# Designs tried in a protein design run: designed miniproteins, single chains. Part 105

Each design is a single chain, and the fold is of that chain. pLDDT is the mean over its residues in the fold that is shown.

## One batch from the design tools (miniprotein)

Design m3657
Fold by ESMFold2-Fast:
Structure m3657 (fold): chain A 105 residues (1-105)
Amino acid sequence: ADRERIRRVWAEAEALRYVVDKARELTPNASPEVKEEIDRAEKHVDAALTAIRAGNLDEAERHVQEAREEIDKLISLLEKEGKTDQANAIRQALADAEAARDRFV
C-alpha cells in the first residue's frame, strides 16, 4: 500500500537526518572536504523529505540512496584523514538509526 511505502521512505529519510546531525556534532573541527560531504548528504535528505511531501516516492527513494552514498564517502574520507574514531562513531550512528527505524516500520 502507498501508506506503507511512504512510512518506510519517511523513516529512512529521518534515520539519515539523524546520522547527518550526528556527523556534524562529531566533527566540530572538520576539514573543508568533510564539511562538503556532510552538506551534500544533508541536501539529499532535505530533497527526499520534500519529495515525500510532494507524493513523489521514486524521487524520494533516489535521494535517500544518494544521501546514504554520501555518508559512505564521508566515512571513507574520515578514515583517509586518520580520524578513525570519528569514522567509527558515524558508522555506529548509522547502525543505531537503522535499528531504530526497523523497530517502527
Scores: mean pLDDT 86

Design m3658
Fold by ESMFold2-Fast:
Structure m3658 (fold): chain A 92 residues (1-92)
Amino acid sequence: STDDIRSQVRALLTQADALVSAELARRGRVEKPLLLASASAGVAEIGVIMDVPLELIRKTLQTAIELASQSDSPTAQQVRALFQQALAVVEQ
């Protein structure tokens, strides 16, 4: 169902946010592309909560993936994988 899709997307984006927050706590900073990717994913999560159409959430997740792809750090790779999983859930 659409509710199941939204719940799965939200859970994945929450996991991605936790990784970015942990990196910030460990290093005192996050790379600009990863910070922008996290912000874009945050917009997607708000869209999930606000019952925004899945097509708009899909576009926002694509932007988050593109931004995260500008960094090759281990954290960026994990965050990108979570965004790609969220996109796959939306596209099912």
Scores: mean pLDDT 86

Design m3659
Fold by ESMFold2-Fast:
Structure m3659 (fold): chain A 82 residues (1-82)
Amino acid sequence: MAEALAEATRVAALTAGLSEEAAEAAARAVREVLERRGDAATPEEVARAVREALLAAGAAEETAERVAETVRQAVAALRAAA
């Protein structure tokens, strides 16, 4: 699950026009949160990590927020299905 969500995050960032470096940073942030917290990770925590990683990589604030919201919704949907 962590790897699938990380890859989906990478694709979302690339689709939003971000660099490969920014997309990889966001995917890594997802992996780190899920490794550290596992099933206790909230959609909000994962989304925050993605936003912070993208901003650190130089993404515009509005783009980082859009990608983070997409990831938050994906995590929430996965939690509801589990």
Scores: mean pLDDT 81

Design m3660
Fold by ESMFold2-Fast:
Structure m3660 (fold): chain A 86 residues (1-86)
Amino acid sequence: MEELEAKLRELDEQYAVAPEEERKKLEEEAARLFAELALERAKAGEIDPAQAAKLFREAAKKYEEEGKLKIAEIFRKTAEELEKLA
């Protein structure tokens, strides 16, 4: 879990100095790592998987409305995996 948090910090640092095209890629990678962190926390019993799944579905809808379809897909798949843990 600490490893995923470290990777998220590294992505934040890269995002601050990256050009626009690279920022889009970094945002997608950050979404993926955030999703992995949530799944690990649910498996560890630190968060409620059913409640987390609901939040990820809401986030996916918002990103879809913004046209960020890859991030929306990542969050939808994460919600499905969280629902399996519930």
Scores: mean pLDDT 78

Design m3661
Fold by ESMFold2-Fast:
Structure m3661 (fold): chain A 67 residues (1-67)
Amino acid sequence: ASALEEAKEEARLAIGAGTTTLSDDDRKRVQKEFLEKVEAASSVEEVTAIQKDAKNAVQALNPQSLL
């Protein structure tokens, strides 16, 4: 597999796993937005940036959930 395909698969898995603690509505919104961006990405750098943005979005929705 290409490095780009591997990065996209890793990002999809990370987004899926990272959003499981969100509400159903937030999970659907975040997954739709970031999975579409991953699918459209043309470079590994774009995939990495999208994955980081997705992680930040999840953290913003759950900043106090561990307290």
Scores: mean pLDDT 78

Design m3662
Fold by ESMFold2-Fast:
Structure m3662 (fold): chain A 74 residues (1-74)
Amino acid sequence: SKERLERGLEQLEELAREVAAQSGDAALEKQLTELLNRMREAIEAGDEETYERVARELLALLGQGVHAVRLRQA
């Protein structure tokens, strides 16, 4: 449902903001923002397949960002 996709996007936007802020990596912030924008467009278009594909890309990038932040804080 659109409500489920919107809720998922809100959670990912919050996580992406935290990771970008902690990383200090402008390139990562830009890439995360571009993926989040594509997910919003997919929700507006009713394209669940594109939403799921882009969400997987975003999650992979977030995982890399989280790992980098943890290494810096150690």
Scores: mean pLDDT 81

Design m3663
Fold by ESMFold2-Fast:
Structure m3663 (fold): chain A 65 residues (1-65)
Amino acid sequence: GAKRSAEAAKEAAERGDDAAASAAAYQMGLVAKNQGNLEGAEKAFEGARKRDAEEAAEGAMYAAS
């Protein structure tokens, strides 16, 4: 289900497969939109973007060390 895709996206991002994480999140959004759940799709896309920005911030702090 949707939770498994979200977990796969997080794991892929941690492994450095950011493209795979983005693809999984986007695919979930498309499925939700196809089922008529536009609100869920929009939140999924926004959540993916915000998560990517937070991960970049963590990387910057690590590089400062």
Scores: mean pLDDT 63

Design m3664
Fold by ESMFold2-Fast:
Parts: sequence; structure tokens; C-alpha cells
Structure m3664 (fold): chain A 85 residues (1-85)
Amino acid sequence: SKELLEEILKALESLIAYMNDPSASDEEVRTLLLILSEELKKTGDPLAEKIAEEIEKLVRDKSSREEILEFLKKKRDEIQKMIEE
């Protein structure tokens, strides 16, 4: 639903803003990513589940903050486009 896409967008934008704060620790960022992943999986939506799986992989692989940030920005832009269409 559009409401679900808007909630996902808001969550992604909040995480991006948090990660742009240099005082945010890598451990705090990983914790927030896992919380987001669990919330996305609870929706039962296939798109949300796929995003959750991609987030879990980035956390598991200990991807760099830059790589995680680029992923979140890409997903934000994709979801924003879906909402606007």
C-alpha cells in the first residue's frame, strides 16, 4: 500500500540522517538496521521482506558504513519514485 511505502521511506530517511551524524557508532547503526529489518519482515509485504533480507546481508557481511549508506539512499530513491507514480 502507499501508506506502507511512506512508512518505509520515513524509516530509511531517519536512518540515513542518523548515519550522517559522525557521533553515531557502528554498533548503534547495526542495531537500528536489524530493528528495521524485523519491522519490515512483520509487514508480510514481499517488497519490504526483500529490503529486510538485503539489510540483514549487509549487517552479516559487516559492510562499510559508506556501502550501507549508499544502499539505503538507493532504496529511499526507489521507494520515493514508487510513491510519486
Scores: mean pLDDT 83

Design m3665
Fold by ESMFold2-Fast:
Structure m3665 (fold): chain A 68 residues (1-68)
Amino acid sequence: SPELERLVREVEETVRWFRRHHSPAETVAILEDMVAGLRANDSMPPEAREAVVRVLEGAIREERRRLS
C-alpha cells in the first residue's frame, strides 16, 4: 500500500538521521526503545507495526555488527 510504503520510507530516513548524529551504541539503544514501544502499542495496525519493526530490527543488527 502507498501509505505503508511512505511510512517505511519515513522510518528509514529517521534511522539514517540517528546514525548521522549518534554513536552505533547510542543508535542501538534508541532503536531498541522504539521497537519496545511499538510492540506495546495495540492501537497501530499490525501490518504497519510489523513493517516498521522489521526496518528497525534490521538497522539494530547492522549497528551491532559495527560494534563487534
Scores: mean pLDDT 86

Design m3666
Fold by ESMFold2-Fast:
Structure m3666 (fold): chain A 76 residues (1-76)
Amino acid sequence: SIEEINDLRCKLLQASNEEEANEIINNFIAQCENEEEAIYRLQVILYQSREVKENLPIEELKKKVVQDVMQRKKEK
């Protein structure tokens, strides 16, 4: 749900460092029913859009989400 996605985004913004952010996202992925669901939900987090379709492995998507959140945090 969008609420779970927003909760993950908030937790990532509260992370003190990249290691903590990676732990948060790994726990989120582990809670997904399958890898395809995790990939879809990570894409929604990264782009805030259901229309975005990237053919990236889950490890690369995870890295992009962490980097995006950390970059946004630095700009505050």
Scores: mean pLDDT 70

Design m3667
Fold by ESMFold2-Fast:
Structure m3667 (fold): chain A 81 residues (1-81)
Amino acid sequence: ARQAVLETIRALEEALKNRDLEALAAELEKLGVDPALAQLALDAATLDRERGLAPHRAFLEAVLPQLAKLLGVELPPVSPL
């Protein structure tokens, strides 16, 4: 169960790395993440992109800590630097 959640989080990281926000949204829905939280994170990633920053950074910082807390799982490293 927890390992499956970690694999899904890794899939989210790969989707962000590939800039596939649609796949990212699908994985969040699969995890049962609050749609409002998911939308807020996607909006943050979009705003970050408009500012010329890496959008995946804002998303990972906003969403993954809350997901880990809600699911009681240890986070994988959240950094591509």
Scores: mean pLDDT 57

Design m3668
Fold by ESMFold2-Fast:
Structure m3668 (fold): chain A 71 residues (1-71)
Amino acid sequence: MDLDEMVEQALLGLEYLGVKPEDIEAFRKEVEAARKAGLSPEELRQVIADSVAKALGGEKVPIPAPEAPPA
């Protein structure tokens, strides 16, 4: 997958988990800064993983379960 696609998937995942828009923007900026710094794809994947963990607060936040799943 292209790194851009990985970033978009991570953004969707953070939004799905109910992460605040401010933290999602922080994730975007951190990944963009890493890309601009010329990191390898492997290093960028690590930055994405670390940024996702940071956005989630490092705590086990219960996945927001819908009260009733849509049919």
Scores: mean pLDDT 70

Design m3669
Fold by ESMFold2-Fast:
Order: structure tokens, then C-alpha cells, then sequence
Structure m3669 (fold): chain A 104 residues (1-104)
């Protein structure tokens, strides 16, 4: 399931961004609940994207500059919380990864 892969990748991004232990625990619990069928993968994705937004906002408050990839993920997460489709989120993430490869 592409949606479950996206959720797993977003949890990895939270770890990479040094999200708080509380935020990481919440993300891991959401992933586990989605894997066990306790919540839909769509609901898990939405809540994990909210955690990603919170983590990035904390980094911005600390004066950290976001990479192009991090900005695209942040904007995709904002748009999802505000009502875009999962397909559009995946498209935006894939584009960010390609742009990173081209600019390295």
C-alpha cells in the first residue's frame, strides 16, 4: 500500500528533523494502529502530517532554515490538513526528492 509507505517515510522524516520524543511516540503509535487496522491509513496520515507541521514550526521558531524538500513536505502537509488528496501529497513529495537530486 503506497499510503502505508508514505506514512512510514513521514515517521522517518520526523526522526530526521529531531521531533520531540512525544511527537515521535505519537507518530509511532499512529503507524502501529494503522498497521493493526485500528484506524484507517488516511486518518493516520492526516495526524502524522499535523505532527510534521508542528515539528517544522518549532524548527522555524529556532531559526533553522528549511531545505527545499522540507518546505515541499511542509506545504503538502498544510494542504492535506486543509483538504487535498493523498495522491497530491505523494506527487509533491516525489517532486521534492527529484529536485533535491538535481540540485545536489
Amino acid sequence: DNLMKLIEQLVEELRRLNASEEQLKQAEELLEKAKNGEISPEDALLEIQRLLIETIEELKKQGRELSEEELVLYNASLSRVEGISDEKIEEVREKALKEKEEKE
Scores: mean pLDDT 72

Design m3670
Fold by ESMFold2-Fast:
Structure m3670 (fold): chain A 91 residues (1-91)
Amino acid sequence: MREIIRRALDLLAARDYDGLLALINSPDPETALTAADMLHVEAVFAALAGDEARLRALRALAAEASASPLPEVAAIARATVEFLDARLAEL
């Protein structure tokens, strides 16, 4: 899974959210789950940085990911939406 983590981190560093969503929508469950976990980690770091534009972009991405047919991916995405909504409400 090191290569998938690296790819997700590269996409996040580039702000390539469409690319990250493609990984989350992967038919490979390990790829999808790893990408969803990396989205949640990025949401935490964006919240610590107080970057409202990034928080809003990640919230939109997490909302799309919450429709995943994979229950574990959908659960992580929903938790990420709830986390981001709470952070945005405090701005």
Scores: mean pLDDT 84

Design m3671
Fold by ESMFold2-Fast:
Structure m3671 (fold): chain A 88 residues (1-88)
Amino acid sequence: AWAEALRALLREAILEEARINNEQLSDEELQQRLDEVVREVERVHGMSLGEIARATVARLERDLPYLERTDPEAAARARALLERLRRL
């Protein structure tokens, strides 16, 4: 679940990058790039994608009360991300 949620976010980032670079990706090319990005992210952090997602959720939950007080727009984005990560 956590790994799938983070994978979905990475997929969206790859699609946006491709759009900016005027690239049209097939579903197969998108999947290959996603798998490469996931491997790199796991390598850099020394953690599985699921562990990274759990650590991110824990950090956002801890920081959310501070964000709600100082930056309500950032708090709204953090809540949306938490909901997405919890649903998948």
Scores: mean pLDDT 77

Design m3672
Fold by ESMFold2-Fast:
Structure m3672 (fold): chain A 87 residues (1-87)
Amino acid sequence: SDDQFIDDMTQMTRDSIRSHDYGIQQMYRYMSQYRDNDTAQSAVSILQDSPGGVIIGMVIYRGRVAGQSSRVIGRAIRRARQIFDQS
């Protein structure tokens, strides 16, 4: 469900902060696989413009792979940003 995806992305964000593993390797693998995709280009831009963008890139990647709508991905991004900013 939409809420399950947001909860999963929330948990991923918390786990990444706790372990100091921001999924950088998975993000670069995503970019190399989908380089012609607008979502991949958006993820690259976020990563380049913000040192904290790796988590947002991973949320976008997982949302696209799961076939989530842009609205659901946007909600997951806002939740991830809130948790990152509070840590």
Scores: mean pLDDT 67

Design m3673
Fold by ESMFold2-Fast:
Structure m3673 (fold): chain A 82 residues (1-82)
Amino acid sequence: MDKKLIDEIVKLARERYSEETRKKLEKINELTEKLKKALEEKKVEEARKLVREIVDLTMEVLPDIIDAIIEAREEVKEELKE
């Protein structure tokens, strides 16, 4: 699988994410930025809390992301079908 095919699958998968999953991904991005700042400021306890929240949200969204990727892959396979 080349980079162009991977990029197309990722694009289609993102379009298939539920609104709930998109909101959780936005929250993960916010928490990741807070984690970077906490690590730079040596706020170990805050960093630990942020890591746990990121992990918990990631585990919640993984099934939807996996399903979206599988569906996107099948859609790309259908487009390439002769």
Scores: mean pLDDT 77

Design m3674
Fold by ESMFold2-Fast:
Structure m3674 (fold): chain A 77 residues (1-77)
Amino acid sequence: DEENKRIAEKGKEYHEKAKQMTPEEKFELEIESIKDTIDFQLERAKKEGNPEAIKTVEQAKKDLPALEKEIRERRKK
């Protein structure tokens, strides 16, 4: 459907821009893309009324800040 096509197109555009960006900008764009994907999956799971899927995506969203912080710490050297 159009929603799935839009998220795929946005992902490709993020990838293309990342090729010409600084490492910092590339990282920020990648994190934003991941957040967008999680939000899309959460909204989809809620519309489907699938409690297992909702719980899984909510856990991923909760874990994302910790993962982001870990990657940022690794990049600080």
Scores: mean pLDDT 75

Design m3675
Fold by ESMFold2-Fast:
Structure m3675 (fold): chain A 65 residues (1-65)
Amino acid sequence: SKYLEKLKKYLDELRDEVLERHKRYDYLPQMEERQKELIEELSKLPEEELKKIVETLEKERLPPP
């Protein structure tokens, strides 16, 4: 799924931003487990629902300069 791959990338980027900004690298394994569980649950959703989630997340990000 195109949207599931976008969500995986988005979650990876958020994880990396959080770890870099807060310097809490000890939380990496816990965050990776949480991401895996979220992706497994998201993969059960129909493509239309995944699209809505991706569009919502893209709207919450600041537009590129």
Scores: mean pLDDT 72

Design m3676
Fold by ESMFold2-Fast:
Structure m3676 (fold): chain A 87 residues (1-87)
Amino acid sequence: MTSDQQQQMNYTNLTTFNRTLQNMQDRGIISSIPTNTYDRTRTYLTSISDNGGIVRRDDIDDIAQSVSDTIDNDYNSLTQSQRQQIS
């Protein structure tokens, strides 16, 4: 995959993740959206687990630690205009 294609995929994934958290807040599944990536990821995974999803509660913290760095790296790969659009 080209760096431009990877950057567009990262933008789409981050936008989808942020929209999912907003939808969860709007639906009353979560009361607030955390400000940091780790807490956002943990909140998302906990909600999936609580609603009968594939993620196990004992795995959540390990997955959140692993995924939060990837999300932050993906965010840093975006153009300034893409970052402004999702911030």
Scores: mean pLDDT 70

Design m3677
Fold by ESMFold2-Fast:
Formats: structure tokens, sequence, C-alpha cells
Structure m3677 (fold): chain A 91 residues (1-91)
């Protein structure tokens, strides 16, 4: 559990740094990675990880296909919302 929490934190930090640098593609890829680790953590705690996995997959695909900045930002917000909602459901 501690290792997954650290991986989520590290990937999220990398996404934040990329956003500050204006690199929305790298930010999206790092956030999608954080979402995958978050989904594994949610599953290990008995939560529903499917919305988080789906959001992370959509974000990764959009980033790799060269989606515009506005779409990447929207998908990053959708993933963050999915993670927050799923985490709130887990004790």
Amino acid sequence: MEELLQRVADASRQAGAALQAGDFREAALHLAEAGRYAAELIESLGGDSSPVREAAERLEKAAREGAPREELMRLMQELDAAIEKAAAEVN
C-alpha cells in the first residue's frame, strides 16, 4: 500500500511540474500513470476502480494522439474527479 501511495504521489508531482512548464502532453501522460496506480490502490481497498481506469485510459490515448490542450485539460480534470470520488468511497 505505501509503495502504491508513493507511486501515485510521484506521478502526480511529475504531472504538476509538467503543467507548470506548459507541457500538457507530458502532464497528461504522468497523470494517466498516477490514475493507474490510484486504480490499483482503490481495488486493493475493495473500491470500484473502473471509472478511474477508464478516465486514465482516455487521457493516455488523447495525449498519444496529440489532442489539443483544452481537451487534455478537461480529461485531466475528469480523471482527478474520478479519483477523488473513488477515494471518498473507500475507508
Scores: mean pLDDT 83

Design m3678
Fold by ESMFold2-Fast:
Structure m3678 (fold): chain A 92 residues (1-92)
Amino acid sequence: MRLSDEEIRRLAEVLGVSVEEVRRAEEEARENPIEGVSLKSQVAYRLRQRHKIPLSVKEYAERVGVDVKDLVDIEIEDGVKALEEAVRNVLG
């Protein structure tokens, strides 16, 4: 699903970033979709990774209106991919 203008503004406000930066994160999330996770959760995760947010994962999820489980699931998948890439660099 596409993010609404209100969802984009809320993400920008919580993170202190531009609306354009949120839209770029949406495009990146659409190019790298994660099955079973909403587009909003994927965008929220990517923005949190780029910016040092002084909020717990749970508090951040509540403020932007996403499921905390989605953010945890994305972090696990990204961690697995990073580990697979590291193994390829050692073995190949």
Scores: mean pLDDT 75

Design m3679
Fold by ESMFold2-Fast:
Structure m3679 (fold): chain A 104 residues (1-104)
Amino acid sequence: MAEEARAALDRLLERVEEILKKYGVPEGFIEHIRRLARKVADRLLAEGKTPLEVVREVGRFILAATFIYLTILELKGEITPKQRLDIIRDVEEAAREVLAELEA
């Protein structure tokens, strides 16, 4: 059970990292999200949450953190509203695909 959750989390984090790197998001932010996501997952696993619940909650956390970060960049004029929406869409799709694999 814990091994399934960790494997699915690793797939989600790898896909998110690839998406964020493709769009030029700084390595420091990517590393910070990876570390926090793993800590959130470890806490949820310690609480007895299922692999599906762990990936769902971590996915929500990653989306929320990414949305806030990209909104700050848009307000600074460093990215466009379209770029923010495109990145969020790609991250949401990656999370959905990993969740679908766990449900199969």
Scores: mean pLDDT 82

Design m3680
Fold by ESMFold2-Fast:
Structure m3680 (fold): chain A 57 residues (1-57)
Amino acid sequence: SIDDLQQQKAQLQQEITNLQAEFDKATGKKARDLAVRITALSIELAGLDFELDLLKK
């Protein structure tokens, strides 16, 4: 449902925010690994946004 997708979006946004805070404090390989994970979650978030936009049409 739309409500379930919006809840998933909120959870992903919070996860990304937490990982970005960790990224700001990280260096070297840890920073690179965090950047890769943030990118992957951002792609997942974009997919949820696209699905929500389609359902709200």
Scores: mean pLDDT 86

Design m3681
Fold by ESMFold2-Fast:
Structure m3681 (fold): chain A 87 residues (1-87)
Amino acid sequence: SLEERERELMERLRAMREAGASAEELFMEMARAAAELMGLPPAEIRSLEDAERVVREVLRKAGHPEEEIEEILARLREGVAKAEARA
């Protein structure tokens, strides 16, 4: 179920955080999980830019308009930058 996949993702993110993963690494992992849930073709996520591209495709497939997608991505970029600045 979606709830079970969400739980598995949250447990994975927790384990990564406990192992010292950065906010960037956590964001990339979330992007991978979101792509898989939406049935997107396999995409190699090696950078934040790759993760942003994948998140755009996920949001488009979910029916979000382009203006809303860019707003969401801007908030995510700010969140990652602030988290990295605190590390």
Scores: mean pLDDT 77

Design m3682
Fold by ESMFold2-Fast:
Structure m3682 (fold): chain A 66 residues (1-66)
Amino acid sequence: SLEEVLRKLFEEIRRARREADSKGLTPEQRNALLKEIRKKGLEEALKVSTDPETKAALQDLLDYIE
């Protein structure tokens, strides 16, 4: 479940990068879009994680990107 959530997150990031480039988004707009995707993906990873150490690491990553 966690592995599947992370795999989908990376696929979504790759797709979003290509879409942003094709639409001619600025670096600032692209970075804002990717930050939003990463936050949502990490929140989903937290919901499916059961290991306390993994949860703490994911929360630290969320705090870092905010």
Scores: mean pLDDT 81

Design m3683
Fold by ESMFold2-Fast:
Structure m3683 (fold): chain A 64 residues (1-64)
Amino acid sequence: SPEIERKQQELARKVKEQQELAQKYVEAVRNGAPREEIDQILKELQATSEEILRLQREIDRLQA
C-alpha cells in the first residue's frame, strides 16, 4: 500500500531524528550545557518518541 510505504518512510525519518536528538543530549550533558538546553532536548526527544509510537500504531492498523 502506498499509504503504508509513506508512513514507513516517515517513521524512518523520525527514528533518525530521535537518534540525532539522543546524540545531542549525550553531548550536551558531557559538555555541561545549561539545564534549559538539556530540558529542551528532553522535550524534543519525548515529542519525537510519541510521534514514532503514533506512526507505528497507524502502520500496524493499516497492516491488519
Scores: mean pLDDT 88

Design m3684
Fold by ESMFold2-Fast:
Structure m3684 (fold): chain A 60 residues (1-60)
Amino acid sequence: MKEFVAENASDIAIGLAYILQGVYGDKVKVEVEGDRLTITVEDDPEVIKLAKQVAELAGK
């Protein structure tokens, strides 16, 4: 399991994280606390890559 955290996440990054959760279901867990976005994913290389990219969009 991998966890990606984005501080000061943009609405776009948060929206993309929820889309990722909708597509991959139980493989992706999204938590939002204020501007902090936490994406927890199973050890699936494709899902890890996408979650990392979404977290890297924070603050844009």
Scores: mean pLDDT 78

Design m3685
Fold by ESMFold2-Fast:
Structure m3685 (fold): chain A 87 residues (1-87)
Amino acid sequence: MSTKEILLKVLKEELTKFAKEQGFSEETIEKLLEALDLVADPSASVDERDAAGAKILPALESVPEEELKKLEERIKKKVKEEYEKAK
């Protein structure tokens, strides 16, 4: 897998797990994953990506800063692990 594919896979997996831990609805999780796919899609317009980002930001702002830092560390650790497996 490419670096970009590994990063996107890890982001989706960790964000899904985190959102479930935070008690987000299945519908909200699906919308967040759709927004991530759109942001990562090179064929998407700037307006489409901006709209997707705007949907993600309010959901993340509802989460305490400490929990967001934990999510960041989990993503960073998992990306590193997947990179090591690809070598």
Scores: mean pLDDT 73

Design m3686
Fold by ESMFold2-Fast:
Structure m3686 (fold): chain A 99 residues (1-99)
Amino acid sequence: SELEEEAKKIVEEIEKLLKEGKEEEAKELAAEYARKVAGIEEEAIAAYLEKNGQEVSEENIKELLAVVGAAAVGVVLGTSVGSKEVIEELKAIQEELKK
């Protein structure tokens, strides 16, 4: 329930930023949620991009972190179960990077 309450607050804040035309701030908030709740670090995103033949750039890292953050919110709220696999793969990469 506490995770659901936090996820709802983040969704409300993201929606507010989007209504104000602050798309970059909304993306940053989603990326911060990916780090805080999903426990995904930038190094794991970079490794995921490299593994999938995608360009490792600050822009691509930020974009994927924002997508992961939105997906993590969706998983907690039960609205985006399909994105759980990407989050689990990123967590596995992060485990390996710690060794």
Scores: mean pLDDT 69

Design m3687
Fold by ESMFold2-Fast:
Structure m3687 (fold): chain A 74 residues (1-74)
Amino acid sequence: AVDALVAQLDAAAQQGPDAFIATVRQLEAQLGRDATNAVLRRYLRTVLGVDDASADAILETGGAEATARYVARL
């Protein structure tokens, strides 16, 4: 289940930051914030190769918006 959601986020990221943020908001509506943050942490770790400490810092400082900004700089 989580891997399918990570793939959904990766597809949205390829469409741009606005699509990524919209997808995260949809996941928050369906799963709640904590479950969505777990999916975002896995996305940062497994797709983008970000270490655990950096992933947690990104999520804590700005959640979806911070993650979208990080992806846009790659």
Scores: mean pLDDT 78

Design m3688
Fold by ESMFold2-Fast:
Structure m3688 (fold): chain A 74 residues (1-74)
Amino acid sequence: VDEAEVKEALALIYQAIGNLDLSRGDFDGAMEAYKKAVELVPENKDAWKNLAEAARQSGKTEEAERYEQKAKEV
């Protein structure tokens, strides 16, 4: 498979892990997983939005605003 295909697949896995952590109230774990997803596929708008949500839930308001801005730019 192509390198890009592998990165997209891994990003989806990390996004799923983040979604699971978020649903369990593990906001720090969710942020870590979503950060890995956007590192692999920076163009993934949904991952940036999810990262912003996790940051907001963990009280990192300034960081959440930066991630929301990135989601709008992608």
Scores: mean pLDDT 83

Design m3689
Fold by ESMFold2-Fast:
Structure m3689 (fold): chain A 82 residues (1-82)
Amino acid sequence: MAAEEERVRERLEEAVSQSADPEIREVYEAGLKMDELAAADTEEARAEGRELSEKYREKSLRLTERLAEFPDFEAALEWIRK
């Protein structure tokens, strides 16, 4: 549901904003920028999105792997905040 997805995004954004780890914030902001570029649907936006994806691929993968170690979304958010 769109409302549920929005709630998840809001909680993620709040946790990221409270995070002391600049890498978590940087990866999250890059993800938001990539979504924006995908929505623009231009050749230039696609090229910029690919460049961002390549730049943050390893960091994003490592963050995803770490988040997957937590038993649930709430535990992952708590870790992001610290």
Scores: mean pLDDT 74

Design m3690
Fold by ESMFold2-Fast:
Structure m3690 (fold): chain A 115 residues (1-115)
Amino acid sequence: MAEELMALMTQEAAEKLIAAINADKRLSPETKELLTALLTALENRDMRGFTLAEADLFFHAVRVVLTEGKEKLEEQKKNIVETIKNSGVPKELQDKLTEFITSIFDAAIGFVESL
């Protein structure tokens, strides 16, 4: 997944996604920071930064489920997906990035439900 996302992530696409995420008032400051770190790592083809950002986003999602409940994380997931789809980046990047973020959030829900 990381290699596919890095191949699709141009500077223009990263700038559009980061701008869309930062403009979305529905997203928390922490969510914006984590997504910006992920997108920046993808733009720079920084595998170490990507791995750290993926882990940080997963643990953020776990914390949201544990402190605010599953429905709050599902709302955040929906809002992020809508923001990506409305960013104006190519459809293949929208689909791959949406699939990736959705998989992290669903994994976090499954992890908490397994406790």
Scores: mean pLDDT 88

Design m3691
Fold by ESMFold2-Fast:
Structure m3691 (fold): chain A 96 residues (1-96)
Amino acid sequence: DKGLETSQQIQKLLTEAGAPTSSGSASLVASTLYYNLKVLGKSEEEAKKIAIEVLTSHLMLSQFLSRDTAEKRAKEIVEAAMKKKEEIFKLLEELE
């Protein structure tokens, strides 16, 4: 399964950047950033803000974290994804 393999590779990249997370959260942050930056042409700041809100909501629902804890965690994950952005996007483009 190419999709699962790609999600696991993104998860590894995020762990290397200091933000270990689930493969589901890794996939969500990667796809949200890709769509907003590459498809919608949004700025990096707008894309980060959207990704933080999306991931915060996801972590609150899936991990039962408070909003403050989830938002802090989401910021860490999004910052890690932005550092690995080129490598993550290449993986997503190879999946297509």
Scores: mean pLDDT 84

